Designed miniproteins, single chains, continued (3). Designs and how they scored, part 24

Each design is a single chain, and the fold is of that chain. pLDDT is the mean over its residues in the fold that is shown.

## One batch from the design tools (miniprotein)

Design m8854
Fold by ESMFold2-Fast:
Structure m8854 (fold): chain A 70 residues (1-70)
Amino acid sequence: SKEEEAEKYVEYIKKKMEELSKVQSDEEVRENAELLIELLKKYLESLGMPDLAEEYEKELKEFLEELLAK
């Protein structure tokens, strides 16, 4: 389903944020993460899923803040 694909994209973005945090500066990680989050949000909104887009945006932003707070 589209929801299952969206969940896989969220997991993929989280994994990429973790990998990037090991090799890039916090600023670079934020910039790359924000771009990925924006692209996912726009994609889900284009599919008529704005509520899901907001939920995943919030989840990914919270994950990013936790990652960079360590």
Scores: mean pLDDT 82

Design m8855
Fold by ESMFold2-Fast:
Structure m8855 (fold): chain A 83 residues (1-83)
Amino acid sequence: AEEEIRALAAEADAAIAAGDWERAVALSEKLLELIEKHDPENYDGKAAALGAIAKAYEKLGDLEKAEEYRKKAEEYKAKAKAA
């Protein structure tokens, strides 16, 4: 799972860098599913994946979904920073 999570994270980052927003959504959703399944307390990882989905939807013009995923990303980011 670690190797799979690393590979998907790298591919999602590459898709974002290339401006392939549809692929970025698909890869980031798969990444989020793997994190939820194998490392559910990885709030930083979840926030990063959700943030990538939000950015991709913003670039695709789906501003409503972009805002929804952005709020979810902020929630997990807050959990990751809560000490």
Scores: mean pLDDT 82

Design m8856
Fold by ESMFold2-Fast:
Structure m8856 (fold): chain A 99 residues (1-99)
Amino acid sequence: AAAPVSAEGAEASVRAAIEGLTGAIKSGGLPKEAVPLAVAAALSAIGALTDLELGKDASRSARGAALSARKAAEKAGDSKPGLLSAAREAERAAREAAA
């Protein structure tokens, strides 16, 4: 895959992760223990988007978002599949940003 296509893919994956995380937080159905992890994941994903827009390596921020989103999904249980989807999108962004 060409570098421009990979960079656009990373941005799209980060945006999908942010959308999934903010949607889950706004749903109001997250357990109290899952909320700070989902917020941390969203902030890390926003950081990854900023790094991509500035031409910096976003792979670390995207990996951080993925880890926090997976922990949030574990605390929320099976009722919040959007958190696991967001984690997978953040993992994809980390791989694409790493080239």
Scores: mean pLDDT 74

Design m8857
Fold by ESMFold2-Fast:
Structure m8857 (fold): chain A 55 residues (1-55)
Amino acid sequence: SRDTIIALAQRDTGLSPAEIAALPTMSRAELEALARRHGVSVRGLESLRDALAAA
């Protein structure tokens, strides 16, 4: 479920549930900024975005 994806992503990335839920609405520039801030890969955030869009 969407909520399960958000909970697991929060554990793995340190992003807030609100930030994770907003991933599908973010531009590439916003994803890159978020990735830098939290020390995660942009490709990781793109994969999470796609998983959330499919859920």
Scores: mean pLDDT 82

Design m8858
Fold by ESMFold2-Fast:
Structure m8858 (fold): chain A 58 residues (1-58)
Amino acid sequence: AREKVAELLKSLPVGSTMSIEEIAKKVGVSKQTVLEALKYLEKLGIVRIEDGKVTKIK
């Protein structure tokens, strides 16, 4: 579940932006699962989370 969110975000070009809701729908997981994966990816410096939006920075 979380691995699928990470895979999707890693596949996006740098500068790509998606909402948490769009990621949840596209991967087929809960918003909570997306948030857990996003916290991990943000800690790694791969994404930035701002106002419910996720931007790939690396």
Scores: mean pLDDT 80

Design m8859
Fold by ESMFold2-Fast:
Structure m8859 (fold): chain A 59 residues (1-59)
Amino acid sequence: GSEEDQILVLQLAGLRNGVRLSDEEARKILEEGRKGVSPRELAEKYHVDPKSVRQAVEI
């Protein structure tokens, strides 16, 4: 999948939790996930569910 698809998955997950993620915030989640930060920590920091973070990083 493309980075555009990864960003979209995260932004849609944010909207389900009532938050709007910018493209920059979504990219930061992907960057930190690639560095080994846990999906749970990223989910708590950015107010998205950990399953969506894991799914987006693994695309």
Scores: mean pLDDT 80

Design m8860
Fold by ESMFold2-Fast:
Structure m8860 (fold): chain A 57 residues (1-57)
Amino acid sequence: MPAEELTPPQRVLRETLRELSRLRQAGASDEELRALADRVMPQLDAEEREALRRAVE
């Protein structure tokens, strides 16, 4: 595992994308995926928010 230092928004995005993938595998609804994204959006910068929006579209 690379020892790269991520900014807090980048770290939150990475962990959220992993969680979204896990929820999709478990059969989560679009509503549940959007709720997770909405919950973490305030912790992200503009670029990370755009990446997360695309991931849940």
Scores: mean pLDDT 76

Design m8861
Fold by ESMFold2-Fast:
Formats: C-alpha cells, sequence, structure tokens
Structure m8861 (fold): chain A 93 residues (1-93)
C-alpha cells in the first residue's frame, strides 16, 4: 500500500468520525434521539435544522463536507447531491 492510499483511508475514517460527532451534536440541539438520525439523509436534514436553531455554521459545514466525502467514497450519488445542496443553503445564510 502506497502512502497516498493510506492517507485516503485515514481521511475517510476521520470523515466518518466527524459525521458521527456532528450527528450527536445535531441530535442534542434538536432534542431528538441520535438513533433517529442514523441515515445520511436524516443527518443532512438535522444539520440544516440545527443551523437554523443556532448551531455554529462552520461546524455544520464541517459535518456536511465530511458526509459528502463519505457518500462520494461509497458511490452514493443521491446523498452527495443532497449534501452539496445543503452546503449551498448553509453558505447562503
Amino acid sequence: VDPEELEREIDLAMAQIVVAVMRIEAAKILKVPVESLRSYEATIDALLEAAKLGMDKEEVLRGLRALREVAEAQGDEKTVAKAEEAIREIEAM
């Protein structure tokens, strides 16, 4: 395994951790069980709503970008598109 492949694997693992952390933070702000946010679509919707309720814009963008990276690596084009749309909405705030 070359260093570039290892770096990419580490980056994806870090992105997955960021998604998990941001999911927990969004759940706390929305006062919903974290289990209700288990899908990527639900996580994106929760991050958008948490941003409207005062979650830090940069933290929301970090979560959405990490989720986009994970979805892209998995070939989930629908989730990538939804995350990119959410990123544009947050940037417009």
Scores: mean pLDDT 84

Design m8862
Fold by ESMFold2-Fast:
Structure m8862 (fold): chain A 72 residues (1-72)
Amino acid sequence: KPVLHEHRVVDVPADATEEDLRALALELIRERGGEGEVTLDPVRRGGTTVVMVRGKLEDYETAYISLEARAT
């Protein structure tokens, strides 16, 4: 099966919440015509948050998108 793996670094306000990051992840997958489940990893010590999105995206049967939040 075709599988997509993407890693994206996104700049966010230092006060961004996990809910803000989840909403951003969902918006990114929707912009590409996909649907998916969003899984949040615990916020890492040092302010890095990773979110995983699984779902169908474009021609891919399965897509895994990881978002790494960078506070600026």
Scores: mean pLDDT 64

Design m8863
Fold by ESMFold2-Fast:
Structure m8863 (fold): chain A 62 residues (1-62)
Amino acid sequence: GMAEAEKIAEEAEREATLYVIQGDYEKAIEVLERKAKEVEKLDKELAEKLRQSIENLRKTYF
């Protein structure tokens, strides 16, 4: 359901943030990509937001 997708996205953003703090940008992107695929089947808009986070990380750190 929507609440489940939101929970997964929230956990993904938190986990990615921890990797960014550690300087591990590759793992941050990997987590977001994996979770975006999981969320895509539940909420396409939320999956797009996770993909936007990936693009922002690529623009900032790559």
Scores: mean pLDDT 81

Design m8864
Fold by ESMFold2-Fast:
Structure m8864 (fold): chain A 89 residues (1-89)
Amino acid sequence: MKVKVTIIYKDGSIETVEVEDEEVPAVLAEHGVPPAVIGAATSVLLTGEKGVYAVTDTGEYRRMPSEEAAIAYAKEAKPKDVAVVIEVK
């Protein structure tokens, strides 16, 4: 199943990709996303209910009311490395 992932870098720049759910860990690793964030994003994909999730640079995640809210939250958190937003369909 295709999953939309938005990567938020520490400078506030964003990149959005749509990939198969089983390819998400490899794609995030190619973009330099830390292992803790990759692990959290993978857990959300496997166990999360339908919705949008913000994953912080520490590997903590939260279900957000919208993609816009998730991106805003991740940017305001000012990640030291990267944060990701992931949509579970």
Scores: mean pLDDT 77

Design m8865
Fold by ESMFold2-Fast:
Structure m8865 (fold): chain A 62 residues (1-62)
Amino acid sequence: TQRLREQGDFLERLGDRYKAKGDYKRAADYYQQASDLYKQAGDDERAKKLEEQAEELKKIAS
């Protein structure tokens, strides 16, 4: 569980970096990956937040 959270944190940071660069598609992909890991770790609140961020970025990228 802790390892999944740490990997989720890493991918969330990658998403933040790509978002800052204006690469919204890659940012959304990383946020989605992080969300999936947080769900597996039982952190449903953080997972939902990142899913919502990923969906918003997908709308911008489309």
Scores: mean pLDDT 85

Design m8866
Fold by ESMFold2-Fast:
Structure m8866 (fold): chain A 96 residues (1-96)
Amino acid sequence: MTPYEFLKNLADSYYKQGKYDKAIKYYEKIIELAVRESGENSPEVAEAYLNLGEAYWKKGEKDKALEYFQKAMDAARAAGNTELEERAQKLIEELK
């Protein structure tokens, strides 16, 4: 199991439990690791930004959620990952 997989499983577990502050902490660590291992324009970074935005949205921090969904869309677009770009765009529309 890679450090990325370990942190992702941990963050996803906290998110499912409604422990959004802990999920956010670990998604931030995932972003740092994914940038280092896969680069800023990777699907891993896009997915981590999307998950971070969703956690902020669950906390009611709409402005931060929107910021991270925009970052997720930009990273997904740069990576050529249409599915992640469409997911981020849909979440941006739902926040408005």
Scores: mean pLDDT 85

Design m8867
Fold by ESMFold2-Fast:
Structure m8867 (fold): chain A 93 residues (1-93)
Amino acid sequence: VKVEAEVERSEEDPKRYIITVTITAPSAEAAEKLYEKLKEASEKDTSENPAEVEKLGPTTVKVTLEIEAESEEEAEELAKRVAEFLKKLAEKL
């Protein structure tokens, strides 16, 4: 399983950061299960900014989170935690 996380500062709000996590699953079946599970979780999320889940390819799933952070360092730390969580989730499928 490969997981890559990117942090971008919002151009519209300097206190908002966009975290993009790209997960490459070991198989197309694992990627489909991961996508469905994350999509279901996103749809049940009652927060104002639920995660956006996209399937970029047969084995690749993209998760986009918009967060408010006081610093780029805080946003990067959160991105690492999200990436670690998603990697563990994908490894269980």
Scores: mean pLDDT 78

Design m8868
Fold by ESMFold2-Fast:
Structure m8868 (fold): chain A 87 residues (1-87)
Amino acid sequence: GLALAAAILALAAGLIALKNAKTKEQLAKAIAAVLLGIGGIYLAEVLGREEEAAAEAAAGAEVALEAAQTPLARALAKLAQALAAAA
């Protein structure tokens, strides 16, 4: 589903942001994006809650975009936002 794809991309963007975090604020946002991505995956795959999964993925993507320091992390976060909106 689109919600699962969005959550996976939000997690990926968050992990890339975490690897490239240089400040405490960037680290905190990257961790938040990773946790929201994991939450979105859990909601989609374990609980079958697609609307809640899309909302968690959207939140994770927004925070990942704020934490993003590389073009790849920004691209993945933007794609995650688009897929969450389409879910």
Scores: mean pLDDT 86

Design m8869
Fold by ESMFold2-Fast:
Structure m8869 (fold): chain A 97 residues (1-97)
Amino acid sequence: MAAEEERLRARLEELIRRAVELYAELEGLSEEEKEELRERMLQEVEEALARGEITLEEAVRQMEAVVRYLEIVKEAKEKGVPREEAVARLRAAAAEL
């Protein structure tokens, strides 16, 4: 239904925004660089959807995985968690997908 497509698109836009915010914090991006990254990610996803390479549901699922990955990396960096621990958390997160 159209309402479900609108909900998935809104969710996708929220996830892209969240991923860009997390990545910007990790890499120390400026507000300008963050805006450019957000626009690029939105364009790439919309083009893939238009070409039928991915569905909206697949795009949302992939972006949820990206956000989860970045959140784990940020937490590990902030807490000084050893790389081995961070990798174990990533593997556990991947198993939940």
Scores: mean pLDDT 77

Design m8870
Fold by ESMFold2-Fast:
Structure m8870 (fold): chain A 67 residues (1-67)
Amino acid sequence: SAEELAAQLSEAGRLIEKAVAGEASEAEIQRARDILRSLGLSDEEIEAALKDPELAQRLLVRAYLAA
């Protein structure tokens, strides 16, 4: 649903910001991976997004527009 997608995008964005800042726990990083994978990202895209907030934003926008 649109509400589920919006919630996933918001959570993923927050967790990626924490990961890039070095503030995310291992569990939070794993949660981010799980959400991004559910949104159709490849493992390579997920690992890249966790290190690059600009790429993460583009991939999240792609997921939103594809829904």
Scores: mean pLDDT 82

Design m8871
Fold by ESMFold2-Fast:
Structure m8871 (fold): chain A 72 residues (1-72)
Amino acid sequence: KEELRKKMLELIGEILRLIGEIEDLRLELKKLEKEGGSKEEIEKIRKEIERLKKKLEELKKELEELDEKLEE
């Protein structure tokens, strides 16, 4: 079960990093919307946020599966 804990810590680190990236992009998006950035720039950032959100949900699912195995 120690190997599962190590993998969980790695996933937690990756999840936290992705959360930070998503928040940075959200702040950039708000700035562009407020300052009148181009529609193309806004769409690119929104698309990237959605891509990272999907990856975040995948990692969260992996973490839940590992947590369930650890508690067995």
Scores: mean pLDDT 81

Design m8872
Fold by ESMFold2-Fast:
Structure m8872 (fold): chain A 69 residues (1-69)
Amino acid sequence: SLLEEARKALEEGRFDEAVRLAQEYLTQAVNDGDWAGAAEAARVLSEAYRAKGDFETAQRWDEAADYLA
């Protein structure tokens, strides 16, 4: 799945690819009404941006994940 690919990219240090895959999954989850999946994608986005040193964007995604969960 896109979420599994995003997590693998994150684990392998491919942060830009993790962002791309997680955003694709987020879009699909939102379109499907899968709020739990959307929250998981937002967590991956938060982790990826934190790993890139973008703490402000990471915090915004963490807040989005909390709202969606």
Scores: mean pLDDT 88

Design m8873
Fold by ESMFold2-Fast:
Structure m8873 (fold): chain A 88 residues (1-88)
Amino acid sequence: GVQELLEKAEALAKEALELALEALRKTTDPQLVNRAIGLALSAIGLLLEIDSLKNSTLSDEQKEERAQELLAQAEELLADAKKLLSEL
């Protein structure tokens, strides 16, 4: 259901944010720092979109479709954050 999709997306986005912040603590390389900042901002933006969807007046069908999109974005963001940490 929508709630389960949003809870999973939120958990993955929070993990991606934590990994991006960990990268910022572990590197001084300007290119890696810029990538980590970009990932952190993307994660924050995604968390705001998740909160917006929770409070929206959209139909259950539209909420489920959008929740699936947000989950896919969260999965991609987490993969990118893990890849960045593997390069440290």
Scores: mean pLDDT 89

Design m8874
Fold by ESMFold2-Fast:
Structure m8874 (fold): chain A 120 residues (1-120)
Amino acid sequence: SEEQKKLLEEAKKLIEKGIEYYKKGDKKKALDYLKKAYELFEKLDLSEEEMLGYRYLLAGLRHLIFGDYEEARKYLEKALEIFKELNNEEGIKLVYKALGELYEAQGDYEKAEEYYKKAE
C-alpha cells in the first residue's frame, strides 16, 4: 500500500540518520535511530527475505557502534547477499554506506572510499 511504502521510506531514513550520528561520534543517538528503524520494520508487511536483509543490516550497524567489527562485517555481508538476490538497490546502497563506515572505523580509508562510491 501507499502507507506501507511511506513507512519503508521513513525506516530507511532512520537507518541513514543512525549512520550519520555514528559518523559524528554520537553513539547514543545512532542507537536511538536504529531502534526507531527496527520498531518501524516490525510494522511493515515485507517479504520474509527482505525483512531478514534489513534485520541483518540493523544487527551489523549495532555491532559496528559497539566496536564488534568482525560480527558487524558478517551481518553486513549477509544483508548485502540478500539485497543483491532481491535486486533491492536501496538496501544495497544502505549496506555499502555501512561497510564504508566499518572500513573507516578500522583505518582502511581506501576500502571505505570504494564502498562510499558504490553507495552513490
Scores: mean pLDDT 89

Design m8875
Fold by ESMFold2-Fast:
Order: C-alpha cells, then structure tokens, then sequence
Structure m8875 (fold): chain A 78 residues (1-78)
C-alpha cells in the first residue's frame, strides 16, 4: 500500500542517517515510530530505548521516546 511504501521510505531515511551518525537520537525515535506503525513492537521498543538513552535527561525527546516504549510494551502485552 502507499502507506506501507511511505513507512518503508521513512525507515530507509532514518537508517541512512544512522549509518552516518549511530548516536542520532532523533533518527532512533523516528525509526521506533516506523516500527510501531508497522506493528513490529519489539523492534520499536529497542529503537525507542536507544533514542531515550541518547537523549538528555528531562528533554522532550527523551520523554517522547519513553512514551513510545510504554505504548509498544502495552501493544506487545495485549
């Protein structure tokens, strides 16, 4: 579908960023969101955890990544 093609394109863009800078927290957050949208919750958790670890304590980016981990875990437990 066009939606799946768009998600795969977004994943490819984030993967390209991560090849240049594996510590890019924004790219990890984006990749986590793509995996979540694809229903790949275990991969989403790993990507969100990486984004959170790379983000400053108290930052909006860390909060978003932590929220992503919680949402993905809830989906996986259902």
Amino acid sequence: SAEEERLRQLAAEEEARLREDPDDAVAWLGLGGVYFALGEYERAIAAFERAAALSPPGSALRALAQHGVREARERLAA
Scores: mean pLDDT 88

Design m8876
Fold by ESMFold2-Fast:
Structure m8876 (fold): chain A 64 residues (1-64)
Amino acid sequence: GEILEYVLELIKKDIEENNGIVDERKIIEELKEKFGLSREEALKVLIEAIKILREETGIQPMLK
């Protein structure tokens, strides 16, 4: 969905700009502000996005 696509783009950008480190707290905060998600809902989408990225690309990002 739209939220999942947005999170995938944020993860890819963080990987490129931050030497493979994804800022979990920053992404959760962004999702809460932009889409009105709870912390638990934002974390669930982030985990799902990381699983998709790993399955499609073989990349496992480090979480900050």
Scores: mean pLDDT 81

Design m8877
Fold by ESMFold2-Fast:
Structure m8877 (fold): chain A 64 residues (1-64)
Amino acid sequence: STPIQSVVLLARSLGFSDEVIEQIRNAPSAEEAVKILRDEAERRGDEKGLAAVENLEKQLPVIE
């Protein structure tokens, strides 16, 4: 299993653009993928997206 795939699925569920999804998919690490996701959620003012990102970060050590 790949943590990056979980980040990609979350980004898709939040309606992020294909460009952002490709940036996440091509990230060199799960941490970088989460940073890209967080930055885009902040830029959009997506409070629910930010909360979901925080939950994902807390779960990353359990996932991988």
Scores: mean pLDDT 75

Design m8878
Fold by ESMFold2-Fast:
Structure m8878 (fold): chain A 92 residues (1-92)
Amino acid sequence: SLKEEALKLLEEARKLLEEGKYEEALEKLRKALELARELLKQGKPEEALELAERVLELARELLKKAPKELIKKAIGLVLDAIGLVIEAELKL
């Protein structure tokens, strides 16, 4: 399922963050957010919200630790995750 795939990506991103692999973690978080967006399109706002909030949590951790070269991409991910949280809440 899309939810199970997104949860695996979130767990992988968490481990990558702990290892200092920020660019790879960002890529996994982006993919998880895309799956959350697809769940919202499929009429599953509760699942989309849960995943978007988890992406936002990890993206904020990434932003605090990220090297200067990744700051712009990390900010973009945080903003996109906030946007999906708002969209999913409005569909509840």
Scores: mean pLDDT 89

Design m8879
Fold by ESMFold2-Fast:
Structure m8879 (fold): chain A 67 residues (1-67)
Amino acid sequence: MEEQLERDILSALGQIYLAIGKLDEKRGDYKGAAESYRKASELFRQAGDEVGARLAEENAKKAEEKY
């Protein structure tokens, strides 16, 4: 259960950083958005969520193109 709990926490943190990135984009802070999306991608990857990691990485790349 320790491994599963850690993965659940990492996935939840990934979701939080994904939301922060989206808010940063709405504020025009594309640099902050890219940093938040990259943190989300790393957290999803550590959680074993390849789909979430890929989504966050794509969002980070798109934000990086805007600043």
Scores: mean pLDDT 83

Design m8880
Fold by ESMFold2-Fast:
Structure m8880 (fold): chain A 61 residues (1-61)
Amino acid sequence: SMKEEAEKYKKEGEEYYARGEYAKALTAYRKAVELDPENKEFWENEIKAAVELLKQVVNSL
């Protein structure tokens, strides 16, 4: 189902996030949100990855 596929992308995002690969985590979480847009946790994970990615960009300035 789409919800099972969304959960798979969430887990992929969590693995990338744990490794500090925030751009890849963001891409995976975004896919989870597309497949299950009513799941608030998926949006929160996307926001979290985006914030960490932005922090990396700012710290490189």
Scores: mean pLDDT 88

Design m8881
Fold by ESMFold2-Fast:
Structure m8881 (fold): chain A 97 residues (1-97)
Amino acid sequence: RVYERAHVILATAANLTLVGLLVDKEYLGREVPSEEELNRLAKEILAASPDREGIRRVVRLLHKAETGVEPSDEEVDAEVERTIAHVRRLLAQPRPP
């Protein structure tokens, strides 16, 4: 149950990255896979690897979708740390009354 919640939170963090990529497509004219397709793939990756490796795979997928180029390991690690920090902030927020 805690595991299922972690998957949902990680998928939400991935979706926030996808929103950024879709905004970039609108402004930069880049061809990006549909939000639905990227969300489906991100969920499949996180379901198979609900850990740092799963997050790294999602980051690589999203970067390649945006730029057409494979990211460096350093770029992936930096984005993974940003994603983990964001998820930690979400988990630290008090529940509404």
Scores: mean pLDDT 58

Design m8882
Fold by ESMFold2-Fast:
Structure m8882 (fold): chain A 58 residues (1-58)
Amino acid sequence: SSTLTLLKATFDAIEQLKANPNISDEELIDKLIRDYGLSREQAEQAVNMAKSILAIKA
């Protein structure tokens, strides 16, 4: 489902941000589009959700 794909992409975005805090939003968005077949809008949503989750845990 699109929801499950978006959740997987969000968790991978969290992992990528933890592994490389200097990764640009554009690089991360492009990786999520490539790896999950998401639209740009969906990939941007996944990145924003990942950042929000990381902010809560800080």
Scores: mean pLDDT 84

Design m8883
Fold by ESMFold2-Fast:
Structure m8883 (fold): chain A 68 residues (1-68)
Amino acid sequence: AAEIEELEKQAKELQKELSKAIKENDKDKEKLILKQLLELDQEIGDEKEAEKVKKLLKNSFPEVEIPV
């Protein structure tokens, strides 16, 4: 549906912003974007992409509590 397509578009834009934040060493922005990507992937129901984002969060920010 159009809703899922819009969420996927937002996820792609956030992935671009994530790459930029990593290059700029903006850890606060990187953490925020990863959390937003996880929420979007969960809302889309894309379990594979959600697990990828979850892994990135654990690798970069192991202290972050991942919501169930």
Scores: mean pLDDT 76

Design m8884
Fold by ESMFold2-Fast:
Structure m8884 (fold): chain A 85 residues (1-85)
Amino acid sequence: SGAEEARRLAEEALRKAMEALRYADKGDLEKAKKLLEEAERLAEEAIRALRDVPVSDPEGLEAQILLGVAQLAAGVAKLVLKKKK
């Protein structure tokens, strides 16, 4: 289902965003940037999968929460990358 797909994509986006933040903090700018690009692509796919999912779907809500956390982690990684550039 769209909700199941969105949840899986959001979970993967969160993992990639957290890895990007970790590598950005370590100063591995190239690896952090690549992971951040992957996280952003996965987040965009999750948003597309959520378009046809009802707001009342619990799995869709879980995907939205995971996506929100992933976007926050990606934002922090971008700030760290700017500071270490």
Scores: mean pLDDT 85

Design m8885
Fold by ESMFold2-Fast:
Structure m8885 (fold): chain A 84 residues (1-84)
Amino acid sequence: SEKEEYRKKINRLIGLILRAIGEIEQGRLYEKQGKLEEARKAYEEALRAAKEALKIAKEIKDEKMVKIAEKLIKEAEEQLAKLE
């Protein structure tokens, strides 16, 4: 059913947003500990999750979720740029 497919997409989108947030926070904690390689890997995972979330948000045409995903992408990219 269309409602079931939409529910699956929403659940995946929420899971990806939460993963992106969690990985950004984990990366920040690794940076504070001087674990720069672990921080980089966390931010790379956050970027991957946020980009995938953006694709789903655009597919379901959820403007609020698009903006959330774009902010997470920007945050992860800015953190990765500082670690280059």
Scores: mean pLDDT 91

Design m8886
Fold by ESMFold2-Fast:
Structure m8886 (fold): chain A 90 residues (1-90)
Amino acid sequence: SVEELLEEIYKKAKEILELKLKFEDALVNGDKEKAIEYAKKAIELYDEAIKLIEEAIKASKDPELKEELEGLKEGLLEDKEYLQKKIKEL
């Protein structure tokens, strides 16, 4: 159901936020290896969340929800690209 997909998306978003905080903490402490590890885990979760969002968009009949999910997907894609760029510069 759309509700189950939204719950999974929310769970992934919470895990991504935790990993982003760990990534920033590792950067502040100069721990490049841990920073890369946390960023890679976050990137994997971004891919999973984006896939779930695409499934929710296809399953939904609500145009407003579809627009909100498209915006969320775009934001996650931009955040993922930013993390990928950051780890290449480390």
Scores: mean pLDDT 89

Design m8887
Fold by ESMFold2-Fast:
Structure m8887 (fold): chain A 66 residues (1-66)
Amino acid sequence: MAAADGLTPEQLRAEIERYRALLEKYDKEMEEAKKNGDSVKFQEAAVKSVAARLNLAYYEDLLAEL
């Protein structure tokens, strides 16, 4: 299975916190892009947000199985 095999619960929580911080960052980038009318930057931030949500869910599920 994926690159999280062998991580401790503390390391899994650290990855979860990191992805939560990235989601907050991308949410702010999307809001700034909306204010500036920058559809390209909005779309880029939205794509990154989706990827971060998927990774967050992956690590949360992995922690829940421990």
Scores: mean pLDDT 81

Design m8888
Fold by ESMFold2-Fast:
Structure m8888 (fold): chain A 91 residues (1-91)
Amino acid sequence: SFILETARSLELAARNLREAAEAGDELGAEVAASFAMMTLSIAARHSENPEAREVAREALDRVAAAVAARDYERAAEVLEEAARRLREIAE
């Protein structure tokens, strides 16, 4: 399902962000965050489930704010929470 594929993509992005943050790899963190934000933008616009769209919109705003602050640990945490919520919606 699209929701489960989205959740999986966010889980991968969160892992990459955590690894980049631990390594001090700012470029790696920016690349992972960019893919996560693109994934969330698509889900917010195109998910058929209104609850999934809302989760994606909220997560996009929070990830964008964390990335602007260079708080990549917080960005990863937001992505992990969004993925969990999306998996719950998909059941």
Scores: mean pLDDT 88

Design m8889
Fold by ESMFold2-Fast:
Structure m8889 (fold): chain A 92 residues (1-92)
Amino acid sequence: MRKASEEEIEFMRELTREAIRRLEEEAERLLKTVEDPEVKQKIKTKMVGAQVRILATVLDLVQEKSASKEEVREAVEKIVEEAIEEMRRIAE
């Protein structure tokens, strides 16, 4: 509770890395379909904003005494899904 175990730290690291990878892959896919530089910049801004939110959320939940691995995973997944949906709307 007071200190994250090495296993919990590795879980958070893996979860964060996978979430960032998914955001970068979707952003890269969308950027290939968009020609407008302003739209490209909006997609990049949403991607970076989502990455910052994921990191902040993981740090916040790690500090909570009762946060489960499942709760952290669900919170991160929600941020990723919302960011992907917003980036897709910007690309349209």
Scores: mean pLDDT 79

